Designed miniproteins, single chains. Designs and how they scored, part 100

Each design is a single chain, and the fold is of that chain. pLDDT is the mean over its residues in the fold that is shown.

## One batch from the design tools (miniprotein)

Design m3677
Fold by ESMFold2-Fast:
Structure m3677 (fold): chain A 79 residues (1-79)
Amino acid sequence: HMSEEELDREVARALALIAAAIGIKHSKNPEAVKTLRELADAIVAGAPREKIDELIKKMEELGDKQTADIIKKAVDRIY
């Protein structure tokens, strides 16, 4: 059905979205929540890598480097 490479990309996408969802649920910072929602929407929509990278950088600037690092590693496997 799905190739091993395509399955790995889909798993990576799921991991990125799970990380974003957990970040949204547990963050007390409204700007971080807004940025994570935008990032999740961009990943679902298959937005250009540059847009995703800008949102990841914004998450790092907002101090959530751990969530940003997890999503960046997952996105590196997709693109």
Scores: mean pLDDT 83

Design m3678
Fold by ESMFold2-Fast:
Structure m3678 (fold): chain A 79 residues (1-79)
Amino acid sequence: SMEQERLLEQLKRLIETMIKEVEAQKTAEETRKMVEIAKLYLDYVVEYVKKHYPELTEEVEKLREETLKKMEEILKKKE
C-alpha cells in the first residue's frame, strides 16, 4: 500500500540521518554514545512497525540488521 511505502521511505530517511550523526562524531566515546542512542530509537521504531504493519516484518528486520552492521563499522574505524 502507499502507506506502507511511505512508512518504509520515512524509516530509511531516519536511518540515513542516524548514520550521518554517528559518522559526524569525532571521538570513539562520542560515537559509542550516539550508536547506543540510535539503537534505542531504531529498536522502538522497528517494534512499532512490526506490531502495526506485520507484513513489513522481514523488511524492517533486515533494515535494522544492516543499519547495526553499518554503525559497528563506523565505530571500529574511530577506535
Scores: mean pLDDT 85

Design m3679
Fold by ESMFold2-Fast:
Structure m3679 (fold): chain A 55 residues (1-55)
Amino acid sequence: GKVPDKEEREELIEEALKKGIRDRLEIEEFISEKFPEAPPETIRELAEEVLERAK
């Protein structure tokens, strides 16, 4: 397992938005499913960015 790089983070955000996931916990679960070894802070950061772009 690895931590997502900037390009992988962007892909995760776009995929979550495309799937219509808007709940913070569901976004965090989606990210951790794909990157199970990602730090909690990275997962929270990505979830917050998805929510910001979902506006």
Scores: mean pLDDT 79

Design m3680
Fold by ESMFold2-Fast:
Structure m3680 (fold): chain A 97 residues (1-97)
Amino acid sequence: RKERVLEILRKVLEWLGFPEEEIEEIMQYVRDLLDGKELPIEKLRHLLKVLGDAFTKARNAKLLTPEEYRELVELLGFISEKYRKALWEKYKGKPIP
């Protein structure tokens, strides 16, 4: 399942014309998150915006099957949950400067 999601994601980014260096960076962040690693809040926010925009474009271009689109929506939901948890931990347990 993890490899399938990564394969679909790479296909979308390549089709949308992302530079190879940006694709590799995005793929590494997603791989790290799927492996249970934590990312900084700013990286999670950036990743959510980039992927949200990319998935919308891919859907509108009819690039994805319903199954492939579902896999990407589930990935976006997973990243969103990681971002929500990171925000809660940051603002619940620490004074804001």
Scores: mean pLDDT 79

Design m3682
Fold by ESMFold2-Fast:
Structure m3682 (fold): chain A 80 residues (1-80)
Amino acid sequence: VDEAEAWARERLAATAPEDHEGRALALMALAQAAARRGDAEAAEALAREALRLAAEAYPERAEELRALEPEALAALRERA
């Protein structure tokens, strides 16, 4: 198992529901792990959820994060 993926799963399980920043970080790590496994659909779904939670944690940056979504998803698809 990927060390980063194992860490991300443990982090997500230990993270409080209100810790949007922590959950976003863990989900993005899982998205990268999914992309490395060639699972583009899982990577995109996890990345979208991570960006959504990041926007909730940092509302003032929500527009920047939304603008980055297409590029982030394309990068993950390329790596899968």
Scores: mean pLDDT 74

Design m3683
Fold by ESMFold2-Fast:
Structure m3683 (fold): chain A 68 residues (1-68)
Amino acid sequence: NLDEQLRKALEDLAGNPLNELARQFLRDLGISDSVLYPYIDAIKNAKTEEERQKAIDDAVDAVRKEFG
């Protein structure tokens, strides 16, 4: 499931921005590092679990709308 893999990659990068496997997965989808930074930062800076889940949902939705 692409959505599941995308969520996992974004969460992995929010926890470790040097995760090369997650970066490569997103590059293979045609998403550049510069496009990823705002989404990763939003997830990383979420202060509650509700905010974190919303940031992940917003990131997945934005990526799918832009590249889907």
Scores: mean pLDDT 73

Design m3684
Fold by ESMFold2-Fast:
Structure m3684 (fold): chain A 57 residues (1-57)
Amino acid sequence: ISEEEAKNLKKGAETAKTLSDSGAAAVAGMAARDVGKPQIPASSSKEEAVAALEELA
């Protein structure tokens, strides 16, 4: 695969990631109604970052 092809692939992955994030939010909303309230990725990332920093210290 050429460098130009790799760049196009990366662009496609970025678009897919945005679309997946939208879908994941919808699924998380549905799951929260039935099972409870799952942690949203953005919130989870922040807490994981803090925990990793504490472990490193």
Scores: mean pLDDT 57

Design m3685
Fold by ESMFold2-Fast:
Structure m3685 (fold): chain A 70 residues (1-70)
Amino acid sequence: MEEYEKLIEEAKKAIDSGNVDAAIDAVVRLYELAKERNDEEMLKKAQDLINELSKIATPEQLRRLLERLR
């Protein structure tokens, strides 16, 4: 509920400002929360944010993100 909204806002704000590390943290938390709650819509939202983040992240940063999603 409110937790998803805050994490989505944090992720988008971090992506817009180029704060890749902050964006990774917010996206990972969103993904983990959605997975724990079995929330398919929020999992898709997290994947969309990951795709946006991949446009500004280095290959190394993207690999760290994917590692944390496991």
Scores: mean pLDDT 81

Design m3686
Fold by ESMFold2-Fast:
Structure m3686 (fold): chain A 96 residues (1-96)
Amino acid sequence: MRAREILSEGFNRASEYLAEASRVAGRPFALELDTERLPDGRTRLQARAVDLETGEVIAESEPVVVGPDDEEGARLAAERMVEVGRKALEWAKEKA
């Protein structure tokens, strides 16, 4: 699987967790990706779960640096997106 496909699947899985968190808490949550292009052509990526009503950051990941054709970096970034989604769901359950 290409790096782009790995990242896309990770984002989709994380979004599914955020959709469940939204149902549990009765509030809209979104996955935000902060991306920074580095001079060497790599991208620094950080995932956050945000409450769209308040702007509160509910969960965030450690940053990952991903190369243009870096499947291992893409897998790590995808895992971090999913963990952010899981943490948001845990937070929502604590509030319910």
Scores: mean pLDDT 83

Design m3687
Fold by ESMFold2-Fast:
Structure m3687 (fold): chain A 91 residues (1-91)
Amino acid sequence: VEELVEKGKEHMDKGGQAARAGDLETAREHYEKAIEYYEKALELDPKNLEALENLGLAKGNLALLDGDVDKALQILQETNEKIEKLKKELE
């Protein structure tokens, strides 16, 4: 699980670098790869808060690349709600 989260973070970092350079195609590919790794991490550990949080960030960034600010905001809100629910269940 830790290796999958780390690979996801690597792709998030590369995606962010590409987006800042204006390479939106490369940014999209890296955010999509990050999503794949975080989803695999959550398949193995459904309560992994770090994977859940970073999955939301990756999906939000992908929506922003499409210019869909409303979708990005929705993803952030839904991710925060899922994280808060999971935290309450783990207490």
Scores: mean pLDDT 80

Design m3688
Fold by ESMFold2-Fast:
Structure m3688 (fold): chain A 93 residues (1-93)
Amino acid sequence: MKIAAIGGVRTEEEARAAVRKAIELGAEKLAIASDNRAAGEAGKEEAEKHGIPAVVVPGGTLMDAIRAALRLGAKEIVALEKVGSATVALLES
């Protein structure tokens, strides 16, 4: 199962944009790590609108999201992190 791990998002719009990118990359589930509760919840709501299950995890780092994806049984992880003005997508084998 392909799960997207999303970290580093600080605003509701950044979270929604990262979720849309994860879905474009074929994610079947999402793990969203944000230190901003509103951003995490906005990302989860965006995922649910597309029929994709999402969990919001404590912490704000990509590593927190990756740990959650592994606990959910991910065989493949799409890692997305907001770095400065860009969202970076990483694929790990």
Scores: mean pLDDT 77

Design m3689
Fold by ESMFold2-Fast:
Structure m3689 (fold): chain A 82 residues (1-82)
Amino acid sequence: SELEKEKEEVKEMVKKGEFTEEDRKEFEKVLRSGLEKVKELPPEDALKLLEEALELAKILGADEEIIKEIEKEIEELKKKLE
């Protein structure tokens, strides 16, 4: 998936010390856009993408607000799958 490719690129940039604050802000914007699209997916597919997005957000050091928003969506989806 595109998200998986972007995750690998971000991991490499962070490891190389090439990931800037501006790069972080850009990826945070991409993550927020992805969260909107995830709402239209089946719950199982949405959960998988949100878990990948949460991992990516933690890798790039995203704001606590974004991390909490992703965690909340994961929690709500897990309740629907119970």
Scores: mean pLDDT 73

Design m3690
Fold by ESMFold2-Fast:
Structure m3690 (fold): chain A 56 residues (1-56)
Amino acid sequence: MDREAALSYLNKAASKAMEGDREGAERYLEEARKAGASDEELAATRAHVDRLLAEL
């Protein structure tokens, strides 16, 4: 597992959400899980992604 990669993917998911790209955000959340992101990190980032997409 690569924690640096997991955090990078979580950040990219949020970035895609800021662009209005739900599909891209979901792809990066999946990559973060594969890289070893915890269930808590994934849940927190998904909530943040949903909030960002709701504002667009």
Scores: mean pLDDT 81

Design m3691
Fold by ESMFold2-Fast:
Structure m3691 (fold): chain A 71 residues (1-71)
Amino acid sequence: MSEVLKLEVEAAMEEIAAAVYLLIGDREGAAEHLRKAAELYEKAAEASKDPAKAAELRARAEALRKRAEAL
């Protein structure tokens, strides 16, 4: 897989972990996994050769950080 795709998959797995933590009532655990997903999307943006894709990935990371702050 490309480096960007690997990081996107890892970020998606962290988002799934956050959803599971919310399901069991662990808001702090969910927030931690959302922050990890955001970091992985930022790394994917840095690895991306496409400026438009990089911007989209950074926007997704920001949205995830805001979601974590709301928990």
Scores: mean pLDDT 87

Design m3692
Fold by ESMFold2-Fast:
Structure m3692 (fold): chain A 63 residues (1-63)
Amino acid sequence: SFTDLGLSEEQLEEVAKLEKELKAEVEELLKKNSVDDPETQKKIKEMVAEAQKKVKELMEKAA
């Protein structure tokens, strides 16, 4: 849990915003593409990795 990592309320809100944006972008991608398409799966994986990188950078700035 992100709460177990000592994140502040403001940092938890930023993480929640990033998660919401990621979900919206994935949903838009899936509206136009099949989830079974390897190229679509690759794009989703890259989007998730980018979001995880942003969360890690927020956590490192907080520590």
Scores: mean pLDDT 74

Design m3693
Fold by ESMFold2-Fast:
Structure m3693 (fold): chain A 69 residues (1-69)
Amino acid sequence: DAEKYLEKGKELFEQGKYEEAAEYYVKALEIDPNNEKIRNEAKRFALALQEKGRVDLAEKLGKAVKPLM
């Protein structure tokens, strides 16, 4: 259930657990990579991580958003 991973990622981000939050967002994208809502939320989250100085996590999440096609 990709939406549950997305929700858990948001909760972890609010707790300041950025690495764990990014892992849950990546998992949601792996489960449903073509879901526009999940892709858009992941892009928003990558920007938020960038603002927190976590460029490493933002890059990891950005790679997960890009489809192989």
Scores: mean pLDDT 78

Design m3694
Fold by ESMFold2-Fast:
Structure m3694 (fold): chain A 55 residues (1-55)
Amino acid sequence: DEDVKRVISANDEIKSLKSDLPRAIAILRERLAKEKNPEVKAYLQQEIALLEAMS
């Protein structure tokens, strides 16, 4: 899925902010709110849940 691949590439940049988990979570939540593709939404939601579990 091309949309998922684009999100993964963008997510690598966000993962560089992993030392600031609250900020990374906030950015991903904002992206989720703007996202219209259901597959990409599912991916972002899972990533957010994983980061929240680490917090």
Scores: mean pLDDT 71

Design m3695
Fold by ESMFold2-Fast:
Structure m3695 (fold): chain A 93 residues (1-93)
Amino acid sequence: EAEEALEKGRKAYEEGNYDEAIKWFQKAIELAPEDSPLRAEAYMLLGLAYAKKGEFQKANEYLSKADQIARKAGVPVEVLQRYADELREILRK
């Protein structure tokens, strides 16, 4: 359920449909357990989607939430590094 919502959001994000991606990432967050890696990843992707839209205040809020959950959930450093790299690319362009 939550994983399916996350996958649909990721597909929309990769296609450049950031509004659709946001809807699916919000759904993934609703369905995911509170301190789960999936919830942390959904918040990271939601933040990146808002950054792609130029909504940096919302991006910062969701990335902050992702960081808090990731610290509790034991999200692998490789996953965190990947999203940090994507954010850096968005901010550069």
Scores: mean pLDDT 80

Design m3696
Fold by ESMFold2-Fast:
Order: sequence, then structure tokens, then C-alpha cells
Structure m3696 (fold): chain A 62 residues (1-62)
Amino acid sequence: MVPQWLLEFLSLSPEEQEKWVREELERLTEAFKNVGFDEELARRFAEAIVNTELEVVERFKK
């Protein structure tokens, strides 16, 4: 089953996809900070998750 977020992302324009990536990074950074990680570590974890999400998108498109 394809995740709903992946289908939504693939329906976006390139400009909307860039906005989605920025908003996802900010959302995840705040989520990690809320569970006790410092700013730098929260940012690194957010980037790792977003990079994984983008790899899933690329593999699905192939």
C-alpha cells in the first residue's frame, strides 16, 4: 500500500514540493525539540527523515 503522504507529494508542482520539504523539516525539527533533543540534534534528525522520505519518492518514481 502506498502511503497517502507520498501520493499527495507526487501530485504537487515542483514549487509546492520545495515548500513541502521546507515545512516538513521545520515540523520535524520542532517535534524532536518537543521530546527533549537540542536544536542541532533535532535539526539533524529532521534532515535524516526528510532525506529518507525523498529517497522513497525517487524509488517510487522509478
Scores: mean pLDDT 80

Design m3697
Fold by ESMFold2-Fast:
Structure m3697 (fold): chain A 80 residues (1-80)
Amino acid sequence: MLSEEELEEILELAKKEMDELAKEMKEKGYSLEEMKEILEEKIKHLEDVLREAGVPEEEIEKIKKELEEHKKKLLKEYEE
């Protein structure tokens, strides 16, 4: 099972990857809806990976919530 430190590293890396992906999508002229779909698929993929790694559902829910809030922030920045 992944340690708490490993989970924190995964969360921070995922947020950084989402930031880089959002920037690239803006530069390439992707729509808000396309960006939303890509970010949602990335969150879902990470959720599936964490489940396969034996991470407890409570920790997965925490990470998912953090990533969903980060997604909302990126989508707001896209609209502004």
Scores: mean pLDDT 81

Design m3698
Fold by ESMFold2-Fast:
Structure m3698 (fold): chain A 67 residues (1-67)
Amino acid sequence: SHAAQEAAERELVRLYLEGRISPEQAAALGRFIRENTDPEAVRAKALELGLSEEDAERIVAAIREAL
């Protein structure tokens, strides 16, 4: 949903501004989120891109809260 996508993108921006992820990780995960907001697919992609389990969970939680 649009709300889930926006929630995920806001959390992704927060992770980037906190210095927790690279610009490349933020860009790649942002592109994925525009096409797929399934929480488990987003978690798998975040981990594949090298995000920690904690940072992946923050994005997944934001999506689930918006659903």
Scores: mean pLDDT 88

Design m3699
Fold by ESMFold2-Fast:
Structure m3699 (fold): chain A 71 residues (1-71)
Amino acid sequence: KEKKIKEAEEYLKKGEEAYKAGDYETAAEYYRKAYEIYEEIGHPKAKEVREKYIEAEIEIGIELIKKAVEK
């Protein structure tokens, strides 16, 4: 479905922009939305987006550990 592919592409782009800005929580949210759409339609990009989502979650975990030792 063309509209779903476009939505997934827009979410992926927003996730990448948020990731570059260091906003890993926003990046993870957009990657998750893109992944759900790609997975639903059986698109081969689902695996790539899933990996990006995991990377963003790892960064969130690192930030949480840093906060825990500082504050």
Scores: mean pLDDT 80

Design m3700
Fold by ESMFold2-Fast:
Parts: sequence; structure tokens; C-alpha cells
Structure m3700 (fold): chain A 74 residues (1-74)
Amino acid sequence: SEELVEKAKKLLLQAAKAYMDGDLETARNLTEEAVKLFEEAGKEDLAQGVRRAGEILISLAKGDTEKLRELGAA
């Protein structure tokens, strides 16, 4: 459980770096991997929060106003 959470945190740091570099596909993929690890660790609320935050950030970077509206962020 703890091991999975620490691995997920490392993936989120890598996702943040990819996002800052403008590599939105890598940022999304790394965030999805982290979400799966949080789910495996039984951290379902945290997993959902991370998934939503990641989708908002990617949608903002892409200017995807329809997706932002769906996520309740526009």
C-alpha cells in the first residue's frame, strides 16, 4: 500500500515535468498510471481527485472549453 502510494507520487512528479515541457500526452499517460496505483492502494478518493485535476490541466493547456465545461471547470 505505502509502496504503491510512493510510486504514484514519483509518477506525478514525472507528469508535472512533462506538463511543464509541453508534452501533454506523456503528462496524461503518467497521471493515468499514478491513478491506477492509487486505486490499487485503496485510495479511491485520491485517485479520482488526481484524475480530475490532470484532465483539467490538460484541457486548459489545449484550450478545450467543452471538456472544461464537462469537468465543471469552465
Scores: mean pLDDT 82

Design m3701
Fold by ESMFold2-Fast:
Structure m3701 (fold): chain A 61 residues (1-61)
Amino acid sequence: SAAEEARRQRLEREMELGVKAVDLAVKLTVLKKQKAPEEEIKKVEEELKKVEEELKKLEAE
């Protein structure tokens, strides 16, 4: 059904964004431990924030 397809697509998107958020969070932790350049850390923080905002919007629906 159309409702079931929409539910599947939402779940797939949530899973993809969830994995991406975890990967970015791990990368951010590693960069901070390695004392990477501030610009590189900021870039990853911005990417993580965008992914978290997307996830929050999908979960709110």
Scores: mean pLDDT 83

Design m3702
Fold by ESMFold2-Fast:
Structure m3702 (fold): chain A 81 residues (1-81)
Amino acid sequence: MARAEVYVETDPSKADEAFKKIEELAKKHPAVVEVKRTGPNTFRVIVEAPTREEALAASQEVADELKKIEGVKRVVIGPLP
């Protein structure tokens, strides 16, 4: 199994609303295994797939959806194992 991490930063005033939408997205995307709140307005979305290519593809799909959420300012895909 390969893992990718998607790092999310939001407006502090929008953090709680964005977090709810991030969790909703995670429930709908089968490759998302965990969502962590790493700070007041920072989050980490963990993606897992059988291959490195599938993990990268899933992380890109998740990142694109996260960018559409109101209050999300920055989305960065982390290193793959």
Scores: mean pLDDT 82

Design m3703
Fold by ESMFold2-Fast:
Structure m3703 (fold): chain A 63 residues (1-63)
Amino acid sequence: DAHYRAGLAALAAGRLEEAVAHFERAIAEDPTHLDAWDLLGLVLVQLGRYDEAQAVGRRAREL
């Protein structure tokens, strides 16, 4: 998945907001991509966006 790989590259570069956008797109293309859900939640925690991270975790558990 090109979006997932782009998210990983952004995360490695410390571009956390770009990583969020890429992982959201990866999930939109494949909602069963559990690694994308996990990393999206982790990046949101690093950004201090805790409510969004909790929502992402709840949605991932329903898969």
Scores: mean pLDDT 84

Design m3704
Fold by ESMFold2-Fast:
Structure m3704 (fold): chain A 80 residues (1-80)
Amino acid sequence: LPSDDELLESLRKLAETMARMGFSLSFTLQLADQIVDDWLDQRIKANPDRADELREQGRRLREQVNRIIEEIYKEYQKEL
């Protein structure tokens, strides 16, 4: 599984690509949410005893991801 930093960097690159290709902010946010959810579910499965702590970390990570994506889209301000 990627680390929090590796996941954030991957999602930043994804958002840049999606914005450049003309996908909407809402679509990119939904896609990123699915990726974070899948990553979090896998991490919890590997560490069930830490599930509550991991859910809280995942919530904060999702907030960071959404903020980064919104910032990228503000720079591009382009939609199809």
Scores: mean pLDDT 80

Design m3705
Fold by ESMFold2-Fast:
Structure m3705 (fold): chain A 50 residues (1-50)
Amino acid sequence: SFRLRQAERMLRGGTRDSIRTIAKRLGFSSQREFTREFTRLFGKSPSSFR
């Protein structure tokens, strides 16, 4: 997913946005949905990229 790769770049780039804010801005219905899809694609949670 392009959105998930964009989130990874934001997290590695040192964004100050919360995981919830990133999920909302990228159009995920919830932080939980975002975290599951991100972890499925990258094998790690979003918090591990901070």
Scores: mean pLDDT 82

Design m3706
Fold by ESMFold2-Fast:
Structure m3706 (fold): chain A 83 residues (1-83)
Amino acid sequence: SVVEEVKKILDEMIELDKNGTLTDEQLEAYRQKLIELVRNATPEELEEIRKLIDENVDKLSPKARFELDVIRAFIDIKLVVSR
């Protein structure tokens, strides 16, 4: 599912970031994948994804956290539009 794919990406980002091995190229690739997953998600999946990001964002460095803040903003816009 879309939610399971997002969770896998978040878990991978956290582990790489924690180990100091999260490269700019990997962060860009994860951001692009997350945007694509959010673009194709249902409103119910978007609510679950937003909660999942909220629960994990504090585990990331400021740079990685900023990218998730952008994703959260995109989710919030889509949720308002998908009434």
Scores: mean pLDDT 83

Design m3707
Fold by ESMFold2-Fast:
Structure m3707 (fold): chain A 56 residues (1-56)
Amino acid sequence: DGVISFEEFKEIILKYTKLSDSFLERLFKHADKDGDGKLSKEEFDEFFGLNGIKST
């Protein structure tokens, strides 16, 4: 998909890192530069690269 919802973001991150929902929400808001409640694939990949977390 071209965009990632908060639910998808949470599931992806939780595959690799155990974080609280509150912390995940904060990370999602920080990564969502457009503020539209969704992440583009580019935004998500940049966020992963900066934080050293890798997707499957």
Scores: mean pLDDT 69

Design m3708
Fold by ESMFold2-Fast:
Structure m3708 (fold): chain A 64 residues (1-64)
Amino acid sequence: MLANLSPEEQARKVRELFKEALKHPEEMALSKEELKKEALEAARVYEKLGLKEAAEIFREIAKE
């Protein structure tokens, strides 16, 4: 459950799921471009909340 993890742990788990999704793009509900957009938006939200480590992890997801 994501709700029981720290923001940094949540971001790392999302990054691992994104990596796995890139191996099976046809099984994704979102396109690769849409996923990158959502990752950038999440990074902006976390940065605004002062959660810099989580924001950096989401920016790394968007760069892949």
Scores: mean pLDDT 69

Design m3709
Fold by ESMFold2-Fast:
Structure m3709 (fold): chain A 63 residues (1-63)
Amino acid sequence: SMEEIEKVRKEMEEKIRQTEREMEEAVRYLSSDPELVEKVREQARKLIEKITEEAEKKIAELA
């Protein structure tokens, strides 16, 4: 249903925002270590990609 699809999209957006906030805080804390900062950003990117993929899969099942 359309309402369930909207719920999945909103949950995806919230998870992405939380991941971005956590990444920014970690980067701020680790700012003196460029290699570790890059790893944190890479981990956040991969997590966002996975969150998006899971949401797309759920939307496809509901469509």
Scores: mean pLDDT 86

Design m3710
Fold by ESMFold2-Fast:
Structure m3710 (fold): chain A 56 residues (1-56)
Amino acid sequence: SHLEKAKELLEQGFISDAREYFLLALQNGATREEILEHLRDSKVPRHVIETILNSL
């Protein structure tokens, strides 16, 4: 899943690469709410994920 790859990259600090996978997820019909819910268990703070999504 694009969201699983984005999560892995974010947890490793590869923000630019994770951003590309978030774009792919949105292009495939994922909503921002679904992305945030999928990453709920991530070690990355929600506000960081929201900032990335707002830049898309």
Scores: mean pLDDT 81

Design m3711
Fold by ESMFold2-Fast:
Structure m3711 (fold): chain A 77 residues (1-77)
Amino acid sequence: SLIEEAKKALENGDYEKAVELAERAIQEHPDNVEAYILLAKAYEKLGDKFKALEAYSRALQVDPENEEARELARKLA
């Protein structure tokens, strides 16, 4: 799946590829909170704190109770 490919890209340090795969996953399933979290993590690794926070905010719009998104957004802010 695009989600699994994005996770592997992130693990391998292919952060730009992880962004591209996460964006494609969001296009196919905009309600998939995991895709927004992966997008945010990839932006954090690229040093783009603003885009990472924006992606976590989008994740929390989809699922306000998502513990991972809440904790990671809090640590980054």
Scores: mean pLDDT 86

Design m3712
Fold by ESMFold2-Fast:
Structure m3712 (fold): chain A 61 residues (1-61)
Amino acid sequence: EVDALLERARAAVAAGVPGVGVLSADGSRLLLAEYVPERGEIVVREGTRDEDLREVRREAV
């Protein structure tokens, strides 16, 4: 799930979109990938639908 979101986020950043969000396969978790241009990184955060998001992965663009 996170790896698929990272691929999608890289494509979105290349198209000028700063990030993408998806629900997990079972719909119980929210995953958000955002581009942080000042660091040249994509950050993925995970949480429940109505809970705090926490960073789970960070990769260079």
Scores: mean pLDDT 72

Design m3713
Fold by ESMFold2-Fast:
Structure m3713 (fold): chain A 65 residues (1-65)
Amino acid sequence: SLEEYRRVFEAAKRTIEEYPDDKQLALDLADYIDKHLPEELRKEFMEYLKKINPEVYDEYLKRKS
């Protein structure tokens, strides 16, 4: 459900905020969200990631295949 996707989204944001130096964790969460969540939530998450950690955002885009 959309409610379950929102919970996953919020948990991922919280995890990145708690472990800001864990680049691999942020990349893994970005990959998970990009593959499993609806397009609107994926876009919202990528915008969030770009704001919070633009270096990880750029790295994710380079590695996306």
Scores: mean pLDDT 84

Design m3714
Fold by ESMFold2-Fast:
Structure m3714 (fold): chain A 95 residues (1-95)
Amino acid sequence: SLEEVKARALETVKEIYELFGDKMSEDEKEKFEKLIADLEASTDPQEMIDKLNEIMKIFTEVVKKTELSPEEARRFTALVLELTGIQYELELLSK
C-alpha cells in the first residue's frame, strides 16, 4: 500500500514535470531532481508528504511566471488534485 501510493506520487509529479520541464531554470531542475531522489528513497509517509510539498512549491513558482495553454492549465489542475488525494492517503498511513 505505501509503495503503491509512493509510485503514484512519483508518476503524478513526473507528469507535472513534463508540462513545465522546458520552462524551469537549471536551479529549479536541480532542486526538483534532488527532491525526487529523496522521495524515491523515503520509507516514511510524513517525509514523503514534506518532499511532495517542497516539489509543489517549485511548480507553483514556475506556474506564476509561465503562460499555460487552457489544456495545460486543465491538466495541471487535475494533477494537483490527484496529489492532494495522494497526500491524504499518506497521512492515513502515517497514523
Scores: mean pLDDT 83

Design m3715
Fold by ESMFold2-Fast:
Structure m3715 (fold): chain A 74 residues (1-74)
Amino acid sequence: SSIIDELKKNGYVKANNREELRKAIQELQDAGITAVIVNSRGQILAVVNPASDIDELVAKAEKAGFPVYIKLVK
C-alpha cells in the first residue's frame, strides 16, 4: 500500500536501485495495477502489468540507469 499511496499522492514513485524497483513492481503486480517505468527525461522504458516479467523490467531499468520513475498509465 505504501507504493500505491505514494503514486496517488505524488503521481510517481522514484526507484534509486534494483531492490527499490523490484519491490515497487511486486506491489503493483499484487494489486493488479498497470503502470509505466520512465527515465529522468520522461522517456518510457517499459510497461508494468500483472503479467510482466519482473526480471526483464529490472534489467531494462538498470541498462537505462537509475533513478527511474513509476507512473500510472493515462
Scores: mean pLDDT 84

